# Designed miniproteins, single chains, continued (3): the designs that were tried, part 49

Each design is a single chain, and the fold is of that chain. pLDDT is the mean over its residues in the fold that is shown.

## One batch from the design tools (miniprotein)

Design m9681
Fold by ESMFold2-Fast:
Structure m9681 (fold): chain A 95 residues (1-95)
Amino acid sequence: SYLKKAEEHIEKAREALKAGDYEEAIKHAKEAGKYLQQALDNGEISPSEASELGAETMRILSEAYRGQGDEKSAQQYEQQAQNLLELSKRLKALE
C-alpha cells in the first residue's frame, strides 16, 4: 500500500534526522510526501489524515534544512507544516 510506504519513509526520515544525517532525512521525507499523495489519490487515506502526516514530513524537512544552515527553506517548510496542521483540524471538524 502507498500509505505503508509513506509511513516507512517517515520513520527512516526521523531516524536520519536523529542521527544528524540531514541529506537522508530530506530524501526520505520527500519520498514520504510522494507516497502520501499517491495514497490520497487512491483513496487509501482521508484528506485530514494526509494533511496530518504531510505536516509531519514538512516539520522533518524544516528541521533538516535548518541543520544544514538553510534557514530560508526551513522557514518555508515550517509554514507549510503549520498550514497542513490547520487544514487537518478543519477537515476533522467537518467529519
Scores: mean pLDDT 90

Design m9682
Fold by ESMFold2-Fast:
Structure m9682 (fold): chain A 106 residues (1-106)
Amino acid sequence: SREELIRLLAGVAGLRAQLKGLSKELQDVLRQLSENPTDELLEKALELAKKEGDETTANLVEAVLNEDKEALLRELEKILEELEKHGMPKERLEAVRKRVRELLEK
C-alpha cells in the first residue's frame, strides 16, 4: 500500500538523517511519517528538507507526492548508498530494494 511504502521510505530516510547528523526537526518529522504516513507530514518533511538543503530527502518526498516511481527509485538508491557507506549490510539494503519494488507494483 501507499502507506506501507511511505513508512518504509521514511524509516530509511530517517536513519540516513540520523547518521548524517541532519536537524532534529527533520529526523522527528521522518520518524512521525514512519508511524503516521500522511500527506501533511510529507509536505512538512519536504519543506524542512528544502530549508536545510538536503536535496536527497526533498527529492524523495517530492517523488512520493507526485507518484514518480522513477524519481523515487533514483533517490532511494542515493539513500541506500549513503547507508552502505555508514556500515549497513548489503543483505539489508537488498531487502529494502526488494520491498520497495513490491510495494510500487501495487
Scores: mean pLDDT 87

Design m9683
Fold by ESMFold2-Fast:
Structure m9683 (fold): chain A 89 residues (1-89)
Amino acid sequence: MEEEKEREEIEKKKEEILKKAEEIRKTSLDMQRADPSVSGLTVQALVAAHEAEELAKKAENKEEMEKAIRNLDLATEYAQKARDLVEQK
């Protein structure tokens, strides 16, 4: 049944998003502790990572999963900007 394949693909994407979002949270909290001046960027990364997780958990189709991925990309961008600022000091 093709429905099983779709559920399996969605579940794998969900697990990947959840793992990456957790990594972003840990990294963002570590960066914020190391340099509180990046808290604006780390907070944005945490918010986007949380949104990505919530969207991934409720995703039932590819379009909903793409929304989760967009929020994960946004979280990654904010986390990278924070990291770049910390590394410049």
Scores: mean pLDDT 80

Design m9684
Fold by ESMFold2-Fast:
Structure m9684 (fold): chain A 88 residues (1-88)
Amino acid sequence: MEEKEKEKKELEEKMKELLKKAAEEYKKLNEEVGEGEGSRIMKEIIELAAEGKVDEALKLLVKTAIETNKVSEEEIYEKVKEFLKEEE
């Protein structure tokens, strides 16, 4: 069986859990601080995650990060892997 597929699935599950946590925290902060025009796309990502569309939220987040930071999708996943290793 392909090990990288196993790791990717586990990584995605961890990312979804992290996204849900981030969505909760972001909602609280956004309510207190107010709404910023530059954070509109981030609000859409958070809303998708909160609605249970975590897969769509993750795809949007990765796509936005790629376009904004000029990095590849695999680089985003690599950074997330490093972060998750530290959280373990």
Scores: mean pLDDT 64

Design m9685
Fold by ESMFold2-Fast:
Structure m9685 (fold): chain A 97 residues (1-97)
Amino acid sequence: MEKEELEKKLEEAYEKAKEAIEKGDSEKAIEGIKEILEIGKEALEKGYLEIVEEAEEKLEELEKLAKEKNQPEVALEAGIALGLLRIMKAVEELANS
């Protein structure tokens, strides 16, 4: 995907997950979180670090929102996705050192 297409898909996935959390739809929220992780992975593979950082920020915000709304399963999934993306980013940065 082109950079602009990934940025648009990231925003769509974030809005989907956020709305689902606010409505108490855990399944749809987790689906959106997984979509953000996939977008972050593709952005990392393509070297679009700005999109990777935006995906990390959005996952962190979703984890916080899920905790505030007492949705521990959604918060856990967001935390796992954030952790995986951060590890993958660190490994890629180390490989280029």
Scores: mean pLDDT 86

Design m9686
Fold by ESMFold2-Fast:
Structure m9686 (fold): chain A 102 residues (1-102)
Amino acid sequence: SLKKILRAIGIALRSIGIIFDLENSDDIDEEVKKLLIEAAEYVLKGAMAILRGDAEKAIEYAKKAIELAEKAIKQSTNPKGIKLAREIIELAKEVIELAKEL
């Protein structure tokens, strides 16, 4: 479905935007930043797995992204870091829903 492809591309682009915001943020703790970048990279991998029709890998990557983002929330007192972590979790959940439709 073209609609599923466009949605996966949208998730990939939003994930890249989050990575860019994190790399250009000096106010987020370095350990939290590393967790969030890795989580966003897993969302990107999940979206790419959707584009390949690989539902199992998409779910695997999305679950890893949620785990890392939740760890970042527990370690962060920075509102921006927490907001980006929550956005990563939302994107990862979207990857899981798209994977169920493959």
Scores: mean pLDDT 89

Design m9687
Fold by ESMFold2-Fast:
Structure m9687 (fold): chain A 80 residues (1-80)
Amino acid sequence: SRRLEEQRRIAREIGRILRLIGDALHHYLLAKQYEKAGDKKKAAEHLEKAKEAFEEALKLVPNEKVQKSLEKAKEELEKE
């Protein structure tokens, strides 16, 4: 039961990190679309939001404990 609780906690942590990365990628893709459409102002705004979201995600990853939890969760997902 303790190992299952640990696994669920790690899954919640990776879910949070993935949501932040997904948000960053979403804004990055919007920035590329606006750039292609010639809307330089909207492209710059979304690129900045993408950078901010990515920086927030990276603040979680370089934490040794969070990075180790992310690696462990990745291994568990690969086994499923």
Scores: mean pLDDT 73

Design m9688
Fold by ESMFold2-Fast:
Structure m9688 (fold): chain A 82 residues (1-82)
Amino acid sequence: SELERELAELRAELARASREGLTPAELRAHIERLRDLYLRTLVPMRERATGRPVSEAEKAALRERIDAEAEAALAALREAEA
């Protein structure tokens, strides 16, 4: 539930960037910045919220989901550029 909300917010931010008239190069850089931001913040935020360390398996799963969202956005951008 909470993770799905964070991923939905990431998707919304990526969609907003596309609407702001950014160039393909600027969109790519923006997608990469959002991926890095979520990778740096989501795990620490979850650890703070739960009061316990997130397991390595949970960290890997969270990173895979964030990477999947970013890669989907990059793939859509590449398809639009073709």
Scores: mean pLDDT 74

Design m9689
Fold by ESMFold2-Fast:
Structure m9689 (fold): chain A 95 residues (1-95)
Amino acid sequence: KTFDEIIEEILKKIDKNGDGVIDRDELLDFMLSLLGLSIDVSKLSPEQQAIIQENVDRWMKEIDKDGDGVISYEELKAYLESHFSLEDLERLLEQ
């Protein structure tokens, strides 16, 4: 698969409601995948939940450059291309 095909598959996996944008809850699921965690966040301690939510909020602000509260496919694609290798992205499709 090409780099673009892998990113498109990741974007479609993240965009669970198919609305063409990535919301905060979809970004949370993606972050948990990156950490290798197949964990129900509600089963974590309140302290662990707070840390996870803080990291999602920070990621959201870093990626959502227009500040509309959602992430476009273009914004997320640019972030993934800048921060992840092809092997890292392929591994995300397995999670």
Scores: mean pLDDT 71

Design m9690
Fold by ESMFold2-Fast:
Structure m9690 (fold): chain A 111 residues (1-111)
Amino acid sequence: MDESVLQFSLLSETSAFYFLRRKIETKKPPVEVAKKELLGLLDTAIATLEQAIQRLGSSRPAVGQLLQQTKAQLQALKKQVQAAKTLDELLAIAQEATDLLIQTQSQISSL
């Protein structure tokens, strides 16, 4: 795996969070349904970062360290999702996850 594959995966995941936010805004699903979908996207993003850490961490230590930090922040957002009680709280968490992935992708490009 190289950084271009990682960046494509992060872009795909960013898009998934964007579409979930739009779905929540337009369809206003039950909180528990939105919560399950958001947790699923967070789990997918965490799994992608874990695979990238395993494949790039030894050859690109700075990238590996950045990905470990992003993974920890996504895990913290997952805990916030579990505690969330409203769609507005879930939208805020999904936006924070989106911003975090965009920032991580940008930082990888600068390393």
Scores: mean pLDDT 86

Design m9691
Fold by ESMFold2-Fast:
Structure m9691 (fold): chain A 71 residues (1-71)
Amino acid sequence: SSSLQQKAQQIDQAIQALKNGDYDKAISILKTILSDEAVASLTGLINTDPEHAIKSLQHMKKTLEAKVAAL
């Protein structure tokens, strides 16, 4: 669906922000597409292990892209 495609694109933008060291921008983007609980969890991970946070978001993006392809 268009919603899943938009969500995948926003996750990619958050990944790019993290790679650029712009954590505030990444968190702001994630707040528009994820639950408050998921954002809190990812914010903790970004602050402790940003490389792991990037990998987690990459996995989430791939999962959403697979769901779009299955529609």
Scores: mean pLDDT 83

Design m9692
Fold by ESMFold2-Fast:
Structure m9692 (fold): chain A 66 residues (1-66)
Amino acid sequence: DVDEIVEKIRKGELSKEEVKEIVEKLAVEGRGTDAKKIIDAVAEIDPEFAEELERIAVKAYILSNE
């Protein structure tokens, strides 16, 4: 559940490593809208990390779907 993940991110309950793995998995699965929701939530708290996640998602998507 993406909404649950977003809530955990806002509460600081997920490590950066866990968030990165979730975003990579969603990108590999072609779930770009869900990955974007998570990245947008991260951008509210840690914009630098959100930029890193965007690069990771694009790379994972290209390698898996293109």
Scores: mean pLDDT 80

Design m9693
Fold by ESMFold2-Fast:
Structure m9693 (fold): chain A 75 residues (1-75)
Amino acid sequence: RLEAVRENLVLILESVAAQSDEATKAVLRELQNVLRTRSLDEAISALEEAIKDLESVDPATAAVLRQVLAQLRRV
């Protein structure tokens, strides 16, 4: 179940990354790697940092990351 949640979130990030600029795309690709390879706590911390970094630059992507963070916290 946890693995399925992680993979679904990675797919959401891939969809957003396909439509993002290069800088935002790099952040999203790093988050995909963290979601697949790191602990749940590390993934939550990485998402919180990415949201802070993107809030002023790409608020739409930051909003998607907040939804991803909320789903991950339910796990």
Scores: mean pLDDT 79

Design m9694
Fold by ESMFold2-Fast:
Structure m9694 (fold): chain A 70 residues (1-70)
Amino acid sequence: ELEELGQRYVETGSLEDAVAAGRLLGERAAATLPREQVEALLALPLPEAESEAERAGLEAFMAALRAAAA
């Protein structure tokens, strides 16, 4: 619990790192997954983010997936 909280604080304090990680993961997923799976992921509702960094990273991930699926 405390370790997980500490990790969250690090992520929250590093919005740029969260965004960069999300974008990288989204680009990687789009490059490795079949188009139909990428489209299925884009159709899923976004989970509730608990921190600003988590939300920014998730949004960057979805944006990268959407751009690559075009």
Scores: mean pLDDT 69

Design m9695
Fold by ESMFold2-Fast:
Structure m9695 (fold): chain A 67 residues (1-67)
Amino acid sequence: MAEARRNLAEAVRNALLWDGVSEKDAQRIADAVEAGATPDEIRELALKAGASEGTANVIARLAERVA
């Protein structure tokens, strides 16, 4: 469980960085994922940080598989 959350957090962070989100915002969202943020919360955090709708939706789908 904790391992799957850490792997998800790393994948989310990398996806956000590739979509042009700042290192600081990408890490903050990854920390929220590791702390147990829901797929919906992760999607909203990504959009607020400036991620595209496509990236936010992909990240939320990945989180659904771990939740």
Scores: mean pLDDT 80

Design m9696
Fold by ESMFold2-Fast:
Structure m9696 (fold): chain A 65 residues (1-65)
Amino acid sequence: MEIAKLAALDLEGVALSNEYGLEVRRENGTLVVTAKEVDERIREAIERLKRFAKELGYKLEVREL
């Protein structure tokens, strides 16, 4: 069950990368999102991902280029 949830989190990250050009990676209990620009649309997507990550015990870190 947890493995399936981690796979779903990874797929969500890939979907956001494809839709918004975000770089998403997992590092030791942290989900790192790198964005060139953060507009309202991207911010909403990141907030959704943050809630999903938190459910799985992950922190979310946003890095702007």
Scores: mean pLDDT 74

Design m9697
Fold by ESMFold2-Fast:
Structure m9697 (fold): chain A 88 residues (1-88)
Amino acid sequence: SEDEEKFKKKAEELLERARRVLPRALELTKERPEVREELLKKIEEIDEYARKAAEYAHQGDYKKAIEELEKAIKLLEELEELLRELEE
């Protein structure tokens, strides 16, 4: 289906971004105690939305799965911007 194809593309985008961003964010939580709580909270929120997307996809609700995936991707973009600012 069209929604299933869109979901697969978004899932690949999330996985690629997460592979790049999450290791750097986790490293920074060790180096910068002052931002640890903020970074860990964003990581946890990303994981929660990704998990919800997987649950909806398993049920065949690709429309809701895409919505949750888009939320996870947006948070990853915000996390990547925060990392860029902190690496100055």
Scores: mean pLDDT 86

Design m9698
Fold by ESMFold2-Fast:
Structure m9698 (fold): chain A 95 residues (1-95)
Amino acid sequence: SKEEKVLKRLEEIADRLVDELPGLTPEQQAAAVKEAAREMANIIRDELNLTPEQEIRVYILLYYGLQEAAKIPDPEERRKAAREFVRSVVRNVLS
């Protein structure tokens, strides 16, 4: 489905983000989270036809949610949290 295709792309971005985080400074981590959230929001906007207002809200949710997930010390728990969070955002957009 279209939703499954979107989720797979977002989970791939989340995985790349959490894999790169340990090698980055705090400033670089913040920038990486911001870029990941922007890329994800663009995918959701384009694939699910979001309005500009919806895109802004989705970006803000993704940025803060991924920033919280990034604070989790265990790599596997961090990956799981990031994936679960992006799935929840997509489910809320489709509701």
Scores: mean pLDDT 86

Design m9699
Fold by ESMFold2-Fast:
Structure m9699 (fold): chain A 90 residues (1-90)
Amino acid sequence: NVREELLKFMEEAVKGAAAGDVEGRRKVGLMMEELLSLTGKLSPEDQQKVAEALLAMSVDDVESFVKGFGEILDLLSDEQLEELKKKIFK
């Protein structure tokens, strides 16, 4: 399941970033950059949902961050999730 793979990758990256790991921080940044690029193609209503999820995401709480990330993933099509996976894992 691509969504679950992306969630696991983000959870591991956020935990690393919170612990001061440079590679974890790089992975969070790359994932968010690619995610925001894809969400720019969504409807205005779904872009508002993205903004609301981003405002609720806190780097101080890994679970809240991963939850917000998952809410944004749920707005993406299966094709967009596969594109995100290819950019992050390849």
Scores: mean pLDDT 79

Design m9700
Fold by ESMFold2-Fast:
Structure m9700 (fold): chain A 60 residues (1-60)
Amino acid sequence: SKVDKIQQLLDDIEASRDALEAYLADHGHTLPATVYGFLRFVVDSEAYIAERLRKKLEEL
């Protein structure tokens, strides 16, 4: 169903976000501050998008 497909995509986004957050936790101190800041923005943006999609999925 469309619901199942969206759920799978949300799970994929969360897995990608968690992998990047783990990388930043382990290796973020080796990155230039501007690169770290941009990747942190990517993590936070993916988290925001996933949360918004979950709320929309609850309406289905």
Scores: mean pLDDT 85

Design m9701
Fold by ESMFold2-Fast:
Structure m9701 (fold): chain A 110 residues (1-110)
Amino acid sequence: GLEEEYERLKKEVVERLRALARKDPDRALAVVEAGIDKLREMMRERGVDDFEGEVLLGVAQLIIAVQKTVGKPDPELLARAAELIIEAARVSLGVEGGIELAKFILKQLE
């Protein structure tokens, strides 16, 4: 069902972003930032304001802000940030929103 598709896509995003971050951390950072921007756009367009989703997004944004200041960004933390924004999309917009965001991020990884 949709839940199985969501979990599969989330896992694929995490694995591919981790691999990209090991090879090209600047590109991986840009992909996560694009995902945050896309989720903010989706939440705004649908008029959604969800406290749990905002907390998850805030943690992801903090991870990215810190990783931008270090000389060698941590691939595990970048992958975790991507997972958090997909989880934020699911919490705020439902499983379909989580799937939409995961598919968006996978396109950024192409």
Scores: mean pLDDT 89

Design m9702
Fold by ESMFold2-Fast:
Structure m9702 (fold): chain A 109 residues (1-109)
Amino acid sequence: MPEVIERAREAIRLAKEALKNGENTNLSPLTRIGLVSLLLAERLMSTVSLEEAIEMVKEALRRTDPEHAELAIAALEEAVAEARRAGLSDVEVLALGIAAAQLVLERHR
């Protein structure tokens, strides 16, 4: 689990660098996970609270991959708790959670 959260942090870091540089082609899979996570977090939080957005993501995980959803949700919740403890913005908290969940799902193919 700690490895997944560290990899999620790296995904968000790479995504921020790609956005700063205007890079949108030849992105690594990890950078793509970070970008999708940031974009989804920004979009959800434009209309709902952080708490509502987290619940929407959990429901989407249960619907799309019921076999691995609870493991992905556990990673999401742990990443959210660590990001909140680190004082990250609500968008970054949600993005880190989404990235952690996606990394768990990718591992299970």
Scores: mean pLDDT 84

Design m9703
Fold by ESMFold2-Fast:
Structure m9703 (fold): chain A 60 residues (1-60)
Amino acid sequence: SKIDEYVEKFLEEAKKLGLKPDSPEYRRLKIKFAIEMRKDGLPAEEISKALIEVDKKLKE
């Protein structure tokens, strides 16, 4: 699904850059992906779930 594709892209970029969930750089990347998902017409609840999923996977 589109949401899964965004989760994969966001997670891949965060890992490549070595970003921590608490970093300013991660927050900027999160905002970028949130904007892109919203432009693609994804509902706010699905965007929220995607961002939480990446946070969880990045901590693993």
Scores: mean pLDDT 83

Design m9704
Fold by ESMFold2-Fast:
Structure m9704 (fold): chain A 76 residues (1-76)
Amino acid sequence: SKELEGEIELALETMKTTVEVLAALKAGDLAAAADAYEEGAERFRELAERYPEIREEALRAAEYYREKAAELRAQA
């Protein structure tokens, strides 16, 4: 189903973004971590357009990542 496909894609993008953020934070690079969150947020917005069935979940995740990026930029 498109819903299951969308949920799998959302999970994969969440894992990718998490790895990128954690790698940047381990390196002490807050700016790179913020960039990773912003890129992740944009990918979630693209998923929301491609999979209407998970749109609300994807957009909520995008907003959360955008907020996290802003927090890290303020500290960088």
Scores: mean pLDDT 89

Design m9705
Fold by ESMFold2-Fast:
Structure m9705 (fold): chain A 92 residues (1-92)
Amino acid sequence: PPPALPLSVSVTHTLEDGTIVVHVTVVVSRGVPVKVEVTSTADDGRPVKTEVKTIERDLPRRAQVGTTASVTTTTTIDGVTVTSSATATVVS
């Protein structure tokens, strides 16, 4: 399998029944607790729905306490520009 980071985070945006949904996916080593923080803004000020999914995998390297992964994604959906920032941090 390709080399895997000990912690990764990704963000995608979808439009579901007229509502912008922010999908945050965190991949981390099995048994490692993480804190996930997500901030999202739509340029028209509308509220967005946030869904966070944490996937535990048997990764080649275990993430250490204090390891962080961050991503910022900007998408224009239905004329609305949405910016989301997600940070995952390994906690003790």
Scores: mean pLDDT 80

Design m9706
Fold by ESMFold2-Fast:
Structure m9706 (fold): chain A 77 residues (1-77)
Amino acid sequence: MAEEIREATELLSKIFSAVKAGKEDEALNLVDELFKRFSKEILERVKQALQLAAERYPDNPLIQKVLEYVEKKLKEL
């Protein structure tokens, strides 16, 4: 559990870095890695972190797109 949270947090940090750099394909590929590696519980926590980031940076279109992609993939589980 602790190792999963650490690894998920590392990937989430990489997603935020890709978003800040405007690297859409990299950000979406990192989301795909999250869904391949982690449980729904961890993915729900990632979604909550992305929701908070989207609320804090509402003028960033890429963070909104990443959040929508995560929400879509969670609904398909």
Scores: mean pLDDT 81

Design m9707
Fold by ESMFold2-Fast:
Structure m9707 (fold): chain A 65 residues (1-65)
Amino acid sequence: EEFEERLRKALREEGLTEEQAELAVEMYKEGKSAAEIGLEIAKKFPGIPPAGVAEAVKKALEKVG
């Protein structure tokens, strides 16, 4: 629970919206990679490049891990 909240906050610091950060945390808990999370977020939120989201996830994980 604490890890999930910290990861969500780190994802928001990398420029994701609260909704996007919550979805990314859920997908991470399902075992998805940063690249898979980036692709899924880009499908739901037009205009966001999958690679950009994947990079944000990697940076957020570096901050919390």
Scores: mean pLDDT 82

Design m9708
Fold by ESMFold2-Fast:
Structure m9708 (fold): chain A 89 residues (1-89)
Amino acid sequence: SIEARAAALQAQLDRLSDRITKNEQKALEKNASKELVHEIIFVGSEASLLRMQLTVLVKSGTLTEADLAALQARVDATGARADALDAKI
């Protein structure tokens, strides 16, 4: 169902947000490791995938405007954090 897809997207956003937080902590160290660089690339790719999943939900037309706005805000905020993390490397 579309509701199940929205719930899955929220769970993926929660997981990605946690992963970004852990990598932000590592980025505070001087000289990023190769592992951190790989993690940042992965985080960016995942953020792009979640933006695509949101586009599918929007096109479904079954979610409320308020639910879509909340998901869009979360996707945008998570993507901005991923972009900011990438910019530090």
Scores: mean pLDDT 80

Design m9709
Fold by ESMFold2-Fast:
Structure m9709 (fold): chain A 110 residues (1-110)
Amino acid sequence: KEKLLELLEKALELVKELAKLIEKYAEKKSPEDKEILLELAKGLIEDFEELVEKAKTMSEEEIKELAKIFKDKLETFMEYVLKYLSEEEAKEVKKIYEEILKVLDEIIEL
């Protein structure tokens, strides 16, 4: 269980990096697009922080199921966010996204 919690904390740090990058790119967008991107980034952090807190009282199997659910949510989040980003911004965001996926897959496969 300790290793699963360490991996979740690592994934949370990567999620925070992803959110900060999206917030940075949002500053260059229209006021309407900026508001959407900032709400999406905030929601992602809040969802993952809640997941990490819940995981402290969960079984290993429950943590793995939550990681699967979050992976699906993150994929939907990325599909939505990428519509607002340039090709160059999308490449940088996808790099952090791929790192988060690797950590989530490590949790699921443990």
Scores: mean pLDDT 85

Design m9710
Fold by ESMFold2-Fast:
Structure m9710 (fold): chain A 97 residues (1-97)
Amino acid sequence: SMAKQKAANLFAAAGILLTAADWLYEQGKYEEAGRAYLDAVELAIESLKLDPTESAINIAKRAIEGAERLRPHMSPELKARADQAIKEAKKLIEEAK
């Protein structure tokens, strides 16, 4: 279905951002890494809304862990986005059980 294809594309994009965030973290670029983890959470949310696969749940969990870890390095605006996105992602993961 078109929804499953869109979910797969969003999942792939979230995975790429998660890989980039891990690399930025290793380079000590904590603010940039935090933004990349948050962007990965937001893409994973959209993927989970369309097709809540185990793979999408696993990517979402890893992105949430990264965003939570780097929250102290975020701007106030980015922290607010992260708090909202993490809350929504955790709800979607719970609903997928």
Scores: mean pLDDT 89

Design m9711
Fold by ESMFold2-Fast:
Order: C-alpha cells, then structure tokens, then sequence
Structure m9711 (fold): chain A 76 residues (1-76)
C-alpha cells in the first residue's frame, strides 16, 4: 500500500543518513548515498498515486534496503 511504501522509504532515508555519518570508506559512503537516492526517487514515484508509480516506488525502496544491508556488511 502507498503508506507502507512511504513509511519504509522514510526509514531507509533516516538509517542511511545516520550510517553515512559513521562511514569510514568512500565505497561504503557511495552505497549509502545510492540508497538515499533510490529511497527519495521511490517516494517521488509513489506520491504520484498511480498503481505503476507505487509499484516502481516499492521496487526502488526494496533496492535501497538491499544497498543499506550491503553497506552495513562491508563496514563489518
């Protein structure tokens, strides 16, 4: 649902921004930046209110969540 996609995207943005402040390597910083970018694009597409926009927004948020997980793994 639209609200679920927007809530997930906001959570990704908040977490990625927090982790970006602690990131030590350029590679990890770039991954958090990409996750932030995808989450923001996901919000913009979902806010269009079309079924296609919500679906594309959900896909971008899923990709942003995956990037967030990968960046976190590389920090360890």
Amino acid sequence: MLEEVLERAREVLERAEEELKKAKSKEVQEMYDEAIKKAREGIALAERGTAAGVAQGQKLVDEAEELLKKAKELEE
Scores: mean pLDDT 81

Design m9712
Fold by ESMFold2-Fast:
Structure m9712 (fold): chain A 70 residues (1-70)
Amino acid sequence: MEEVKKVIEEAKKLTPQEAVELYARHAALTGSDEALKAAREFAKQSPDKEGAESIVNAAEEARKYVKELK
């Protein structure tokens, strides 16, 4: 049963790095809390954790800046 769920998730799994970039970009452009949260979760799974965290931090900063722009 968990194996079936894993196959479905695997169909959605690109590389963790690509997932981080996708969700971080979406969060930066739309201000989505869910997208930023997803980017952070994938960053934890990335083999390049430092690079992934850098991308997430940049997206979070951009999102805050957009909200405070006015």
Scores: mean pLDDT 68

Design m9713
Fold by ESMFold2-Fast:
Structure m9713 (fold): chain A 86 residues (1-86)
Amino acid sequence: MAARKAELSARLRAVGDRINELIEEGRLKEAARLAREEGLPLSLEGAELLIEELEAQGDLEKAEEARKKAEEEAEKARKYLEEVLK
């Protein structure tokens, strides 16, 4: 689990660095596309690992809370990216 979390964190960091590079180059739509195609899925995968860990620990209430929060944040991100990609 810890090693997998570290790998996801490293991938999110790499994608974030690439997004920042694209923004600095003025390639805003490409940055938004990368965030939608890679950034958002990786963030959701990280949230799913947290939910699975909480469920394995028997913390079903915290797992449900984490799931709700992940869904809300994903919806906000999708709406924001949709506006940028217009």
Scores: mean pLDDT 80

Design m9714
Fold by ESMFold2-Fast:
Structure m9714 (fold): chain A 100 residues (1-100)
Amino acid sequence: SMERERLLEEGHRVVKELSREMMKQAEERNDVIAMAEVAIESAGLQFLLDRMVRKDVPLSVLRAILARVREILQDARAGAPVDEVIDRLREVGLEAEAAL
């Protein structure tokens, strides 16, 4: 489905943008543990999004996951703390895993 492919490409883009924003904030704090957690949670979510598309998870579920990631990105850009963003990414990752 072109829609599934479009959602996957959007998902990768949003997760990459979020990872970049959080990595910058963690680096500015010299917080190596937060940098590692951002890298792990971002890579994990990208893997789960790919898996969801390949296993034909319903489009409504994919859209819901992407909407949450977009909200997290908007909050991160508005100055949400790195630790809060990491926790929220972990929650989204668990929700994505549960949908598989």
Scores: mean pLDDT 86

